# Designed miniproteins, single chains, continued (5), part 15

Each design is a single chain, and the fold is of that chain. pLDDT is the mean over its residues in the fold that is shown.

## One batch from the design tools (miniprotein)

Design m16495
Fold by ESMFold2-Fast:
Structure m16495 (fold): chain A 107 residues (1-107)
Amino acid sequence: GSLEYLIYEGEYEVDDEGKIRARVTKIATARLDAQDNETIVKETEAPEELKDAVFDSGSDLLLALIRHAAEKGLLTPEQARRWADAAEQSPTLRPEIVEVLRKAAEK
């Protein structure tokens, strides 16, 4: 089977307090086939809000990226369901991540 995933290309810096500065330049939807060949299906320029933003934690960054992907329709309902199931099993991820993914899965 093929696997589809999102790539948020950019620079990510962690400061002395654990805050993450993200400078996202490009968002790509990639597909991996049965022979492990990666194909870029779609590319989109990063929104201005993600080109230089500071997050208090990796979970906050992930929440912002997931919200953007959901709002722009970059997640299929099946991907969103699968990711929500995985997020529910993680004690370190914010509950809001699961909520956003579950809502995206309803489309």
Scores: mean pLDDT 76

Design m16496
Fold by ESMFold2-Fast:
Structure m16496 (fold): chain A 84 residues (1-84)
Amino acid sequence: MEIEKLWEKFKEALKNKDEEAQKEYAEKLLELMEELKKKAPEEVKRMLEELREEFPVAESEEKARERLERFIKRLAELQKKLEE
């Protein structure tokens, strides 16, 4: 499944407060991230470090969501590049 489609399903689960669906989609996103990390470890490490540094500054749910969405888009671009 494409990272962006999985992220959209995760956001929908958040809106519906479906905790079970949220957990399933979050786990699938983490699995895709680990697969990308295996293929491009330095790129993924850099993205994760940037995300981690942004989290202590993001105080609102809205800002946290924007940061996470930016991270997901970067992962999707990396996935597309790795598919050649």
Scores: mean pLDDT 72

Design m16497
Fold by ESMFold2-Fast:
Structure m16497 (fold): chain A 90 residues (1-90)
Amino acid sequence: MEEYEKEIRELEREFALDLGRAVSKAIKQGKSREEILAEADRVADRYIEKLREIGKKHGLSDEEIERREALVRQAARDYVDFYLKLYDSI
């Protein structure tokens, strides 16, 4: 479990950085909300694949992997909503 937790923490850190860069870039390029969400979903897809690889390596069930996949996708969408609200308030 300790090795799994280390790999997941590193994955979460990389996900947060890539998501932030992708969303910020899309906003600066004047993309629509729908296009920004699509960019966030592309980042989430990449990290979901890595999550599946780590989960399978450490013996997680398909159900647990799917649950964590849903959390990654929701986090990406929540980040877009939060950032756009923050931008609109400035």
Scores: mean pLDDT 80

Design m16498
Fold by ESMFold2-Fast:
Structure m16498 (fold): chain A 72 residues (1-72)
Amino acid sequence: MAAADARHAALLGRRPLSEAERAAILARLKARYPDLSDAEVAELRDLLATMARMGVSAEDALAAAEDILNAR
């Protein structure tokens, strides 16, 4: 369960992304990259959900998503 992963992440100095945090990151990416297609937005949403399960921080998740978009 994501809640259990959250406790483990906190022990390592991290906590998993909440749904609101994922939505905020996605909105920020859309603002910075207004040319994002619906398909790219869906891929970013899936990536953020995966990173949330791994206990990645909001800052690290945003950086990873931007690296992917900058490589396109």
Scores: mean pLDDT 72

Design m16499
Fold by ESMFold2-Fast:
Structure m16499 (fold): chain A 113 residues (1-113)
Amino acid sequence: SAREEVLRELVEQFRDALNRIDELKKKMEEAYKNGNLEEVKRYAEQIARIVEGAVQLAEMAGLPKDLVEELRKVYERLKEAIENGASPEEILKLMDEAKEVLRKAIDYLEEQL
């Protein structure tokens, strides 16, 4: 059905976001280990953009308000941490929180199939 196809496409978009965050997180951890703080910030900013896109996708798709608000709050905290020059460890923790909310969104969508 058209509804099931849309739900599967949404699942794949959230899975893509999760995979891209994982790849960028690894690159950010490697940059941090090498003392390259400029690359750490660039990867963190890229991850924040992915999370922002996920918020917009969740809103457009009509996901439950609680999930959208949870994802938005993590995005806002991540953006603030990056702007305020938070430690790489604090940013990585917020990325893990963003990944958890994305998994909740995927689980919700899969339950609708």
Scores: mean pLDDT 87

Design m16500
Fold by ESMFold2-Fast:
Structure m16500 (fold): chain A 96 residues (1-96)
Amino acid sequence: MEEEKRRRQLEAEIEVAMMTMMVAVAKRFNEALSEKQTEKIVEAARFVKRAVEEGVASEELRRQAVDAAREGAEINEKAGNEELAKKLREAAEEAE
């Protein structure tokens, strides 16, 4: 049980790191997030929410996931990808 919980916590940490890196790269190169990148961020946010609700990930990871999704939404909004931006905002709101 402890081993399983630690693995799920590490998976949540990896998901947050992936979200943060994709957003940072897009911001650095002034690029929009693709549909695939958007879907990965949405799935990652949902994974982190579930991990926190199960008590295996910290509230700090939830905040990082929410922040990454919101920043991703802002990047896509600036690029004119309003539909993808909306998906990211909805994922952030669900993860709260």
Scores: mean pLDDT 85

Design m16501
Fold by ESMFold2-Fast:
Structure m16501 (fold): chain A 63 residues (1-63)
Amino acid sequence: MMTAEEFLRDALEGKRYKYRIGGKVVEDYVAPEWFRKLARIALELSGEITPESIAEAYRILQE
C-alpha cells in the first residue's frame, strides 16, 4: 500500500488509480478539484507545522 503522502502527491498530479471494493477493481480514481485543493493543504501541513505552512494553507483556502 502506498503512503498517504504518496497518494496525496499523485492525486495532485492527476494520476489515475484503480480502487477495490470486495477485492474487485471498480474503476480508475481521478481526484476532483475540491479534493486536489484539500490535498495541497494536507501536504503543506504534513511534517513540521510552521507559521509559514499555516499561512500557505490559508492562502490555498482563499483560491
Scores: mean pLDDT 63

Design m16502
Fold by ESMFold2-Fast:
Structure m16502 (fold): chain A 66 residues (1-66)
Amino acid sequence: IDEAVLERLARETSEDLTQAGRVALGIIATGTKEQALEAGKGAIKAAKPSGKEEVVREALERQLAA
């Protein structure tokens, strides 16, 4: 996931969600597949109340998919 995606997430999400999304993306980039899946699920779940679930899910799925 590139910096443009992180910038978009930062602009479109709440402060808490933006931080959670950045942490999840960092884990996905540097962690194991299990860690990436766990972080992704958490970030998507956190996005549901804010209505940003789809934005976060799409970004994380792109990172996980080759």
Scores: mean pLDDT 57

Design m16503
Fold by ESMFold2-Fast:
Structure m16503 (fold): chain A 85 residues (1-85)
Amino acid sequence: ELEARIAEELARVEATRSAEEVEAARRMAHGLLAAALLAAGAPREEVVAHARAAGVEASLSDSDEAILARLRAQAARLAAEMEAR
């Protein structure tokens, strides 16, 4: 009874943690892709879509410089948070 319940909760926690790690990696990948697209002169619409997927506030009205600055700030923050663990 209790042992079976504990095992199920531990499996659920591990699944949740794995999903969180995948989401963090996905956000990092989108941030890197947005920066690469911006450097390559890709359409702003694609840059904004990937920046937003990375959790960065971006709109079509933002300058390339503003988007890049926000992407760099987000990357630095994520790196610092990962190093703190």
Scores: mean pLDDT 74

Design m16504
Fold by ESMFold2-Fast:
Parts: sequence; structure tokens; C-alpha cells
Structure m16504 (fold): chain A 84 residues (1-84)
Amino acid sequence: GKVYKITITAPDGEVREVEVKEGDTVGAVIAKIHQETGLSVETLAEAMKKAGLKPDDIVTLEVLKKFAKALEEVTGWKVTVEEV
């Protein structure tokens, strides 16, 4: 399956990378980002809701790009997605 890399840059310039697979759930992506960045589950759930997504939605590039955009808007952090 396809693998996607989510790059999250905090305001202080700290960079974290999270790899997710096509076919994972959005809920699993939230758990990984929480573990890697320390962003609260509540903040990540707000971004998910803003993107029009649900925890059981399946990861695709389009889903991840929508989530990344919403997460940027909620946090002010830079979030990018690429296929690896």
C-alpha cells in the first residue's frame, strides 16, 4: 500500500515526521501525531472535525491533505503531506 509522510513544524522550528499507510484510519493518524508531537487529542479532534472527517475515515492522500490544512488552521503550525 502507499505510504505518506506527514511533516509537522512547531512555531519554534522543531520538526516531527509521522508515517502513515493508505488504509489506516484517521483515528490512528491522530494517535500517532499525539505521540510524536505532544499535541492534545482534543486539538487533533478539532482539526479532524474542521476537515469534515471522522475517526473511522480511511487514509488517502486527499484525506490527509484536508486534515493537514485544518490542523494548520487550528494550531498555526506548518503541516505538509507527501507520498514516500
Scores: mean pLDDT 87

Design m16505
Fold by ESMFold2-Fast:
Structure m16505 (fold): chain A 78 residues (1-78)
Amino acid sequence: SLEDIIKKLEEQVEELEPLLTPEERKVVYELYEIVKKAAQAQYEGDKKAFEENKKKYYELLEKNLELFQRAAERYEAA
């Protein structure tokens, strides 16, 4: 269900928080909000809102690729 997806995303963000810098955490929270909005749009059948949030998702990843790579390296080292 949508609620289960959102709950899993919240649990993943909470698990990652101790491993992130304040800068990384801000970007991860922004990514989480975009994914949450995309999931809600998909559940409601709002294809336009889904595509808009999908575009924002990829744009955020492209702009912050090095940040996500640094966070992933820190996660693997933990």
Scores: mean pLDDT 78

Design m16506
Fold by ESMFold2-Fast:
Structure m16506 (fold): chain A 79 residues (1-79)
Amino acid sequence: MEEIEQKKKEVDELEKKANELRSLADRYRQVADGLEEIAKEDPRARPAAESTRQGADYLEKEADKLENEAKKLKDEIDS
């Protein structure tokens, strides 16, 4: 198997995972917004809203990391 073909496959997988993480982050933000509304009546929901929002931020950061890794592999392929 050619090294280049393996790297191309890795790039595709990394980009797909990054897109999935960004979609999940969007869903987490929507959940956090809903939990903040609930927190107006139930203060216990506020920590859940904050942790869910932190989860969304983490997912976006991980997506950025995967995109950077994919870019590095693309640079190696184009070399």
Scores: mean pLDDT 83

Design m16507
Fold by ESMFold2-Fast:
Structure m16507 (fold): chain A 100 residues (1-100)
Amino acid sequence: EFEEQLKDAIEALEKRFREAKETYSGALQAAIDAGDREAAVKIARTMAEEFSILEEQADKLIQAAKNYGASKELIDRAEKLRNEARETKEKYQSLADALA
């Protein structure tokens, strides 16, 4: 069923989002605590790039869900991911710019 495949894709993207956030936030905090500004800038830029990709992937899933006529719950989940990815991207881009 296409809706099951769409649900699996959203769940995979949700997992990728959580893993990326945990991995990079820890590395960024460690760089800041060490006073390594160059490393902090690099990590923040990498986070902005990663979450830009996640935003694009979430937007594609939203489009597919709407075209298929998927449940409101699946559309809402994908939209939440897109919005959180956008906010995270903007936050880390601003941090990188402030530290550079």
Scores: mean pLDDT 86

Design m16508
Fold by ESMFold2-Fast:
Structure m16508 (fold): chain A 76 residues (1-76)
Amino acid sequence: MSKEELQKEVDRSMVLIGVSVAKLERKHGPALSPEQAAKTAAYLAKMAELAEKAGMPKSIVDFLRDEAAKYAALAA
């Protein structure tokens, strides 16, 4: 309806897609290069920020941040 309401709805949809992708990656346990792990960590951190701005449940925000931290550690 408003520009702000529409933006929140879009951000929420993008975050839900990101959560689904992260859950699939966790199930498969892919062998990642440090470069690929760093890119995945950056993506998940960005999704966590969007989730927080969109007012999504803290459990979703925390899940994305925890996954980002795990992938960042793999890149070290």
Scores: mean pLDDT 71

Design m16509
Fold by ESMFold2-Fast:
Structure m16509 (fold): chain A 64 residues (1-64)
Amino acid sequence: SAAESLVEMFRSAIDYGLQNQDVDLLLAVRASLLRHAHLLSPSQLQELLSEIDQALQQLAQQQQ
């Protein structure tokens, strides 16, 4: 489905941001996710937001 394709694209972007330690990219992905929230189920949105927030916390811990 279109929603599943979007979830896959967002997960790939989160993984890329994590691998490149790119906080600005992860924040941009988070903003993009919120702009496209209407295209996702509430559970899909919550899962992706949780994944981004966990990624941001992981990078913050590794830089300190």
Scores: mean pLDDT 84

Design m16510
Fold by ESMFold2-Fast:
Structure m16510 (fold): chain A 86 residues (1-86)
Amino acid sequence: MEKLLEELKSRVEKLQKGIDDINKAIEEYNKKISEATDKVNAAKLRYKRDPSQKEAYEKAVEERKKTIDEALKNLQKKIDDFLKSL
């Protein structure tokens, strides 16, 4: 009887750790998206004031897209790794 309760407790602890790791990965994802969006917004404001800043704005938009794609792949990998551990 005690052995079954210890096994259940161990499994619950592993699930809790996995959830915490996924929550951290989501926070990292949100932070990267927020930072990339701030850069695009800053570049857009510069472009509105100075038409010569168009290329810099376009580069910021492209960089945000790359950052989103990479961050999404990293988050997906963390989720897949967690699900495989179940």
Scores: mean pLDDT 83

Design m16511
Fold by ESMFold2-Fast:
Structure m16511 (fold): chain A 87 residues (1-87)
Amino acid sequence: MDRAAVVAEIRARLEAILAEQPLSLETADRMAEAVREILLAAGVPEEVARLVAGRIVRLYLENRGRLSPAEFVERAVAIVAEALATL
C-alpha cells in the first residue's frame, strides 16, 4: 500500500466535502464514511478503517465545532497517517 498516496486522496476528499458543506456533525459523519471507504479500497483491515472513521467523528465532537475546516482536515489526516504507520 502507498501510504502517502492514501493520505493525499483522503486529504483531497475531505477538502472537497468541506468546499460543498460547512463543518457540522452531519459533514463529520460524511467525511468519516469517505475515509472508511478509501481505507477499505486501499486494503486496510475493516476493523482499523472503522476505528479511524470513529476517531474522525470524535474529533468533531471533542472540539465542539471550534476547529476551522483547515484545522479539521489537518487533524483528520494526522489520525489517518498515525493509523497507517501502525500497519
Scores: mean pLDDT 85

Design m16512
Fold by ESMFold2-Fast:
Structure m16512 (fold): chain A 95 residues (1-95)
Amino acid sequence: SMEEEELKKEYDELKKLLFGPITDSIENRAKKLAEFLNKIKHEKVFDYFLELVSGMGYDPEFLEILELALKLVKNPKHQKYLKEAIERYKSGKLE
């Protein structure tokens, strides 16, 4: 369906943002992540974000990106997802 195709496109965009060859500074990468999250309309995409982050190997640079993105996101709901992502990433819980 068109809805499934839209969700798949957002999921693929998120994967490119997290795993793509990015030569940007930590600050610019955090800003791009915050801007992407602010555009998400479907809860399912935030669930995908949590799953992707929980499956990633630990990198201090990526943790800094997540923490900076949290400061840039103003929506309390999006902040909650980022806080959960940070907790999962730091602990490696893989849930």
Scores: mean pLDDT 76

Design m16513
Fold by ESMFold2-Fast:
Structure m16513 (fold): chain A 73 residues (1-73)
Amino acid sequence: MRDLSVAEVGDIGAAAVEKLKSLTPEQKAQLAADFRAAKDRIELTKVFNKLLELASDEDVDAVHAALERAAGP
């Protein structure tokens, strides 16, 4: 597994959030925009904290799984 760049995490996170089932369309759009707008790891951490507040544990795990797949084995 390699380290993903901030831009890579943002793009993958945004795409994964758009597929989540526990969020409203408005919440998905906002979180996807926040992931794409994140310019550093601190901003990414804030977006992940918001995801944890709004999404089910299953949906949070789905986002982490998407990032793990993108980082490789």
Scores: mean pLDDT 80

Design m16514
Fold by ESMFold2-Fast:
Formats: structure tokens, C-alpha cells, sequence
Structure m16514 (fold): chain A 87 residues (1-87)
């Protein structure tokens, strides 16, 4: 259907824009702290991720979370992104 094709095109465009902004942050940030701050601002302020979910990701990165914890976080991030795209 036309509506399904239009939605797929919109989802692709939004994904590409978010990926491009994330890449620019990584490439142009002089420090890990600045990269983290800009990434949090992009993802949380745009409503892609909740602050709680972002903080849990940061905790897992800093403390080397278990495989099971990473799998759970990946699922929650994927669902949050999917819900954001559905808006």
C-alpha cells in the first residue's frame, strides 16, 4: 500500500538523519565526555531514549555489563527507537 511505502521511506530518512548526527558527534567531539554529552542530548532531548535507559546504557558501558544485561538493554533500546519512529 502507498501508506506503508511512505512510512518505510520516512523511517529510513529519520534513521539516516539520526545516524548522520551520531557520526558527526563521534567524529567532531574532542573528548569522550563531550561525545557522551552530545549523544545524550541528541537521543534524550529528541525523545528517542528515556534518560533512565540512557543512564543504564552508560552504567553498562562503564562497568562492563553482562551479556544478559546487554541483550536486555539492546531490546529496550530497539523498542524505544521503534516507539519513537511510530510517533
Amino acid sequence: SAMAAERTALERKVREEVEAELQEIVENSPSEEETLEKTKRLLVEKGILSEELFDRLLEAIENGGSKEEWEKLREEVFEAYKEWLAK
Scores: mean pLDDT 68

Design m16515
Fold by ESMFold2-Fast:
Structure m16515 (fold): chain A 84 residues (1-84)
Amino acid sequence: SYLEKAKEYWKKAVEAAKKGAEAAKEGKYEEAAKLYKEAAEYLEKAYEYAEKAGADESVLEGLRKGAEEARELAKIAEKKAKEA
């Protein structure tokens, strides 16, 4: 179902974001940027399937904001990688 696909992509996004945060903590900013980009892409996919599943506006807004935050974290990590 669309809801099951949305949950699957959300779980992948959470895992990628967690790994990205761990990489950033270790100063591995190139790896962190890649992982945060993957998290954003998974959240965007979760949004697509949640929308098709008829999810509440609050759920859709949460996924959209999560993707935007992951994109911003990736940009910060890319900047730090260039300064290293």
Scores: mean pLDDT 90

Design m16516
Fold by ESMFold2-Fast:
Parts: structure tokens; C-alpha cells; sequence
Structure m16516 (fold): chain A 63 residues (1-63)
């Protein structure tokens, strides 16, 4: 049991990893960077990591 929860967490973690790599490549596009940070923040919030969610939300505002 808990396999659906495990698969959901795994999928969210994979999405975060992909978006973090996109941020690393995005040095010259502030608008795209803002959208990436906002999406990462949303995914961390879904994982229940409020501290990281708020950190990325702040990064989105300042990008």
C-alpha cells in the first residue's frame, strides 16, 4: 500500500529535477526563469515542503 503516494512523490521529484536543470540553462530569459521558479515552488508545495516552496516563490518574484 501507499504505492500511489510513492509514485506521486516520485513524479513530483522528477518534475522538480527537470525544471531545476532548465533554470541552470536559463541565464538570459528572466520571464522564463520566473515561470520555472513558480512551477518549482508549486511542486514543492505539493510535496509539503513549504520552506523550499517559499524560497522558490521569492526567487520567482526577483527573477
Amino acid sequence: SGERERRRREALERQIAVLEKMVEKTKDNPKIKQKLYQRIADLYRELGDEEKAEKYREMAKNA
Scores: mean pLDDT 83

Design m16517
Fold by ESMFold2-Fast:
Structure m16517 (fold): chain A 81 residues (1-81)
Amino acid sequence: LIEEAAKLAKEFAETGDEKKGEEASLLLLRAAAERAGLPPLDVDSAEAGEALLAEKRDDPAWQPLLDAVREVVAEVAKLVA
């Protein structure tokens, strides 16, 4: 998931293909959920994922997901550099 997200993010940066950017964002969210030990999130778009994270930002039960998102984003950034 993380390595695949990094590949798609790099392709998006090189080609400007928004579909690749969308897929990368969804894979990042899936990787974060797996790292946090949560079931698969019911989100079909990057916008839905962002809305979910914004809604849950102050929910202690969802703090592990928010922490995992920051960690996964940092790992992907290192892979595409």
Scores: mean pLDDT 74

Design m16518
Fold by ESMFold2-Fast:
Structure m16518 (fold): chain A 75 residues (1-75)
Amino acid sequence: DAERAARALAQLGADPHAGTLGDALAAIEKSLGPALAERVRAALRELGVDPETAPLDDASLAALLRAMGRALGDE
């Protein structure tokens, strides 16, 4: 859920209360590498979320968590 995603982003050094989905993806790329970040971007696009323009809110945080699950093979 959004709370779990926010905690995970905070552990990666991102601010879950400010910025854009692009900022969260930049933190993922820095911590986990560009290949995983690109898989997450692709999964977000499949979920109908534009990673370049989406604000960082509860809906986009939930989509990010689901996209990470898909990128890691959990879905």
Scores: mean pLDDT 72

Design m16519
Fold by ESMFold2-Fast:
Structure m16519 (fold): chain A 56 residues (1-56)
Amino acid sequence: MSLTVRLLKAFDDAVKMLEEGKSEKQIIDELIEKYGLTEEQARSIVKTAKSVLAVK
């Protein structure tokens, strides 16, 4: 699976987990475990997901 596909799936999961009320730390840890992302990549995805939810 390409990095791009992993990032897209991780983003979808991050949005869902934020809507479920999970903490940023829990989401980062789950994204690293599930998709093999770096902490920096996981933090970037969470930041983007939070921005998308804020403009809804």
Scores: mean pLDDT 79

Design m16520
Fold by ESMFold2-Fast:
Structure m16520 (fold): chain A 72 residues (1-72)
Amino acid sequence: MKEKQFLISAATLLGLASAYADDEEKVLSYARALEQMGATELAKEVREWAKGSPEDFRKKAEELAREYEKKV
């Protein structure tokens, strides 16, 4: 929360994951990037969402990215 940079990075990675929702390998790579930046719980959520439909994943990832953007 102290670093706006963290929220910007998380929103960007969520947006990329949403754009590539049909590409499981890319989605998992963005989840790994979230985990490496310390967003471990979010990374686990993204991996869980990836097990569902690409349409549902895209909607969830986009909504959360927008919420993070609002906090910046």
Scores: mean pLDDT 80

Design m16521
Fold by ESMFold2-Fast:
Structure m16521 (fold): chain A 63 residues (1-63)
Amino acid sequence: MSEGEKYKQQAQDNLLKGDLVGAANNFKKAADAYKKGGTQDDIKKAEQLQKQADALLKEAKES
């Protein structure tokens, strides 16, 4: 499993526990890991994961 995939799985586990901040942090780590891959596909995955992290962090602040 890639480093990005590992952090994505950890983020999903955080979501199952209702930990929005923990999930956001792990999606951000996944995004950073994919970005290091340097391919266009990796960059697109990183952008999607970063948007997911930002959305979860905003929701956590509103809760």
Scores: mean pLDDT 82

Design m16522
Fold by ESMFold2-Fast:
Parts: structure tokens; sequence; C-alpha cells
Structure m16522 (fold): chain A 80 residues (1-80)
């Protein structure tokens, strides 16, 4: 698996995790996302360059913030 393939696979897994859990309370969604991101970033540091880890982390943070914001404040989705 190339670094590009690894990043793509991780982002697809993150999207699936968020989609499957978007109906959960914010606290439960947050816990699931934290566990996933912690393990993934730890593995990414072993396989990817620092630049690629930074890009992956930024992508994951962006997806996390959006998902948690929508879960906590569904009405805010209409303003985004």
Amino acid sequence: MSEEEFIREILERADKLIDENKGLPVEELYEKMQEFFKEILKEAEKRLSPRQVTILAMELIGRSVEALLLAKNPKAAKLL
C-alpha cells in the first residue's frame, strides 16, 4: 500500500465512522472519533512522512469538527 492509498483508506474509514455514528449523542460520537483518530495517527506516524501526517491530521480534524458541530447543533447546519 502506497502512502497515498493509506491516506485515502483512512479518510474513507473516517467518513464511514462518522456516517454510521451521526445519530449518536455528541459525547459518544466524540469518544468513538477520538479512539479512531488516536490509533490512526499513531499508525500514520510509523508509515507516513511528517508532512503527510500533518495533512492527514488536518483532514481528520476538519471532518471531526464538522461532524461534532452538526451533532451538537443540528440547527447550525443551516448556517454552514
Scores: mean pLDDT 75

Design m16523
Fold by ESMFold2-Fast:
Structure m16523 (fold): chain A 60 residues (1-60)
Amino acid sequence: SVGQKLQQVNKIVQDVSKKYGVDPDKLSYKSSKTVSDMVKNGASDDQIKDQITKVAKSLK
């Protein structure tokens, strides 16, 4: 379900923000449009995590 997917996305954002020392709100804001599009296109959790990680690395 969409709700289940949103919970997983939020968990990924929290995990990645802690791992890379990036503000979770800033990470969420900067990745939100791309991740939303990916979710609509049926992207896997691994693909979403890779995208969020890419954004986190850019926010150093």
Scores: mean pLDDT 83

Design m16524
Fold by ESMFold2-Fast:
Structure m16524 (fold): chain A 64 residues (1-64)
Amino acid sequence: SLEEALEEIRKGMTPLEQIIFDLQDKKGGKPLTLEEVIEEAKKRYPDLTPEQIRAELQRLVDEI
């Protein structure tokens, strides 16, 4: 099913990509800010420091 396919894709995402995906869906097309991504990352992964979050963002930029 489409729902199963989307969940499979989501499982293949990095933690940060999953957060962006979930926040975009939750906001229903409203603009997403970097601040909102960082806040959600802190909630889901409290062991992540702001430095680690920035490093992961840089990694994704370099991968693209």
Scores: mean pLDDT 71

Design m16525
Fold by ESMFold2-Fast:
Structure m16525 (fold): chain A 64 residues (1-64)
Amino acid sequence: MEIRVTVDVDFTAPASRDELDAALRKGRELGRELEERLRRDPSLTRAEASERVGNAVVHAVAER
């Protein structure tokens, strides 16, 4: 069964390269955690998480 992961990053201020890199790393981390959650529970069709990284809000969604 295919799992789709979508990561959205919203910046409240202009981002530096370091801030962008940090937000992207957090997005990958959250995406992996959500994909693993769906793989562990076959009855679960969707999972999502959000976290703030500096001036960025990272939203991740995993779905079947």
Scores: mean pLDDT 79

Design m16526
Fold by ESMFold2-Fast:
Structure m16526 (fold): chain A 67 residues (1-67)
Amino acid sequence: EKEELIKQLQETDDGLEQLKITQKILEPIIQQIKELLAQPEPDQKELEKLNEELLKEIDEIGKAINE
């Protein structure tokens, strides 16, 4: 659950734990991007959408750490 992982990220001050939680948050979207890129003709609009979602999750992670 992304919301639970963001909450855990806000509650930890250990850099290694922050990195592990970040990896868990980003894993599903990175997997989706990899699967899409493995297709013969990847949908560019879907790639742009996933990239936007990835950047949004990175922003949420940054806010949680910098709170």
Scores: mean pLDDT 80

Design m16527
Fold by ESMFold2-Fast:
Structure m16527 (fold): chain A 83 residues (1-83)
Amino acid sequence: DEAAELLERRAPELVRRVEELVRQGGEAARQGKYKEAARLLREASRVMRQIARLVSDDPAAKELALQGAELAEKLAEELEKKA
């Protein structure tokens, strides 16, 4: 996906931070730490919105980052319901 490659090229450190936050959130959820998992996913959503601002000149890349942010927020809400 050209949009995903552009995100990694233009914002590699932020993409790595999102990957790490999602990994940590998944691990927390696996351990039953649903409030912590939700917090980590909300932080990932914030970083994804920051990426969207950096790539605002590319509509496809911006939309991909914003879709990721929305998905992370929905996942956080579902996890909080389990806590």
Scores: mean pLDDT 86

Design m16528
Fold by ESMFold2-Fast:
Structure m16528 (fold): chain A 93 residues (1-93)
Amino acid sequence: DLALEESPEGRRLLELARLALREDAAGALEAVLRLAAEAGFGVTLMHAASGVAAALSAGADREEIRRIGEEAERLLREGASPEEVVRRARELE
């Protein structure tokens, strides 16, 4: 339900999920998954979960995704833009 995600934080996480899916940044999607689950943002959660699952199915390292996701989550909580988070997640791959 998009109504739960119409807040500035919800819109920002959805924008990040869309950018991370486009750029194939699984670590950034892991951060979005955690934050969307915490906030109850169901649509963003589904997008992020789908992207993480696809990366794992393609042979991505679960531990690496988790580690990168922790750094991406930190940047998001500090107010980094979606573009900054995706760039940093990809640098850590």
Scores: mean pLDDT 80

Design m16529
Fold by ESMFold2-Fast:
Structure m16529 (fold): chain A 95 residues (1-95)
Amino acid sequence: SIEKEVIEALLEILKELRKAAEILGDKQMLEEIDKLEKLLREGRLDEILKQAGITASLQELLDNARARLQYLKDNPDLLKELEEKYKEKLEEEKE
């Protein structure tokens, strides 16, 4: 279903945002990501759309989410740099 595909695409976007937030040490962003992931996993896409003031169709949301994911895929150096920085930060936090 389109709703399921939107939820899956949004969860993948949040996964990438989580990596960036962890690299930056942005605790507030991590807490917001956790809240959004919980709502998505509970199937509360309606609540997320309402809170964001989004009135677009599910198809438009899916197309936009896929375009964002495609942009990240088409810029592998950016994703690789973020992943390398994320790994470096995790290693620095080891005792």
Scores: mean pLDDT 68

Design m16530
Fold by ESMFold2-Fast:
Structure m16530 (fold): chain A 80 residues (1-80)
Amino acid sequence: ADEARALGEKYLAEGEAAFKAGDWVTAARYYREAGEYFLKAGDINSANAAYARAVAAESLAKGREDSAKYAEELAEQAAK
């Protein structure tokens, strides 16, 4: 239990560092991994908080993808 909790806290910190760096895809992955380890440790509240952070990071990553697609469509139109 203690090892699973320590790994959950480690991955939560790595997710937070990735989030601050703007790497939301990596942040979401680490937050989900943290949630899994907190769940194994029996800490449901910390697991739910980690999963909520993962969803927020995934939403930000999707916004970046949508912006990239829009820029590609504009570039195709400008080339004519």
Scores: mean pLDDT 79

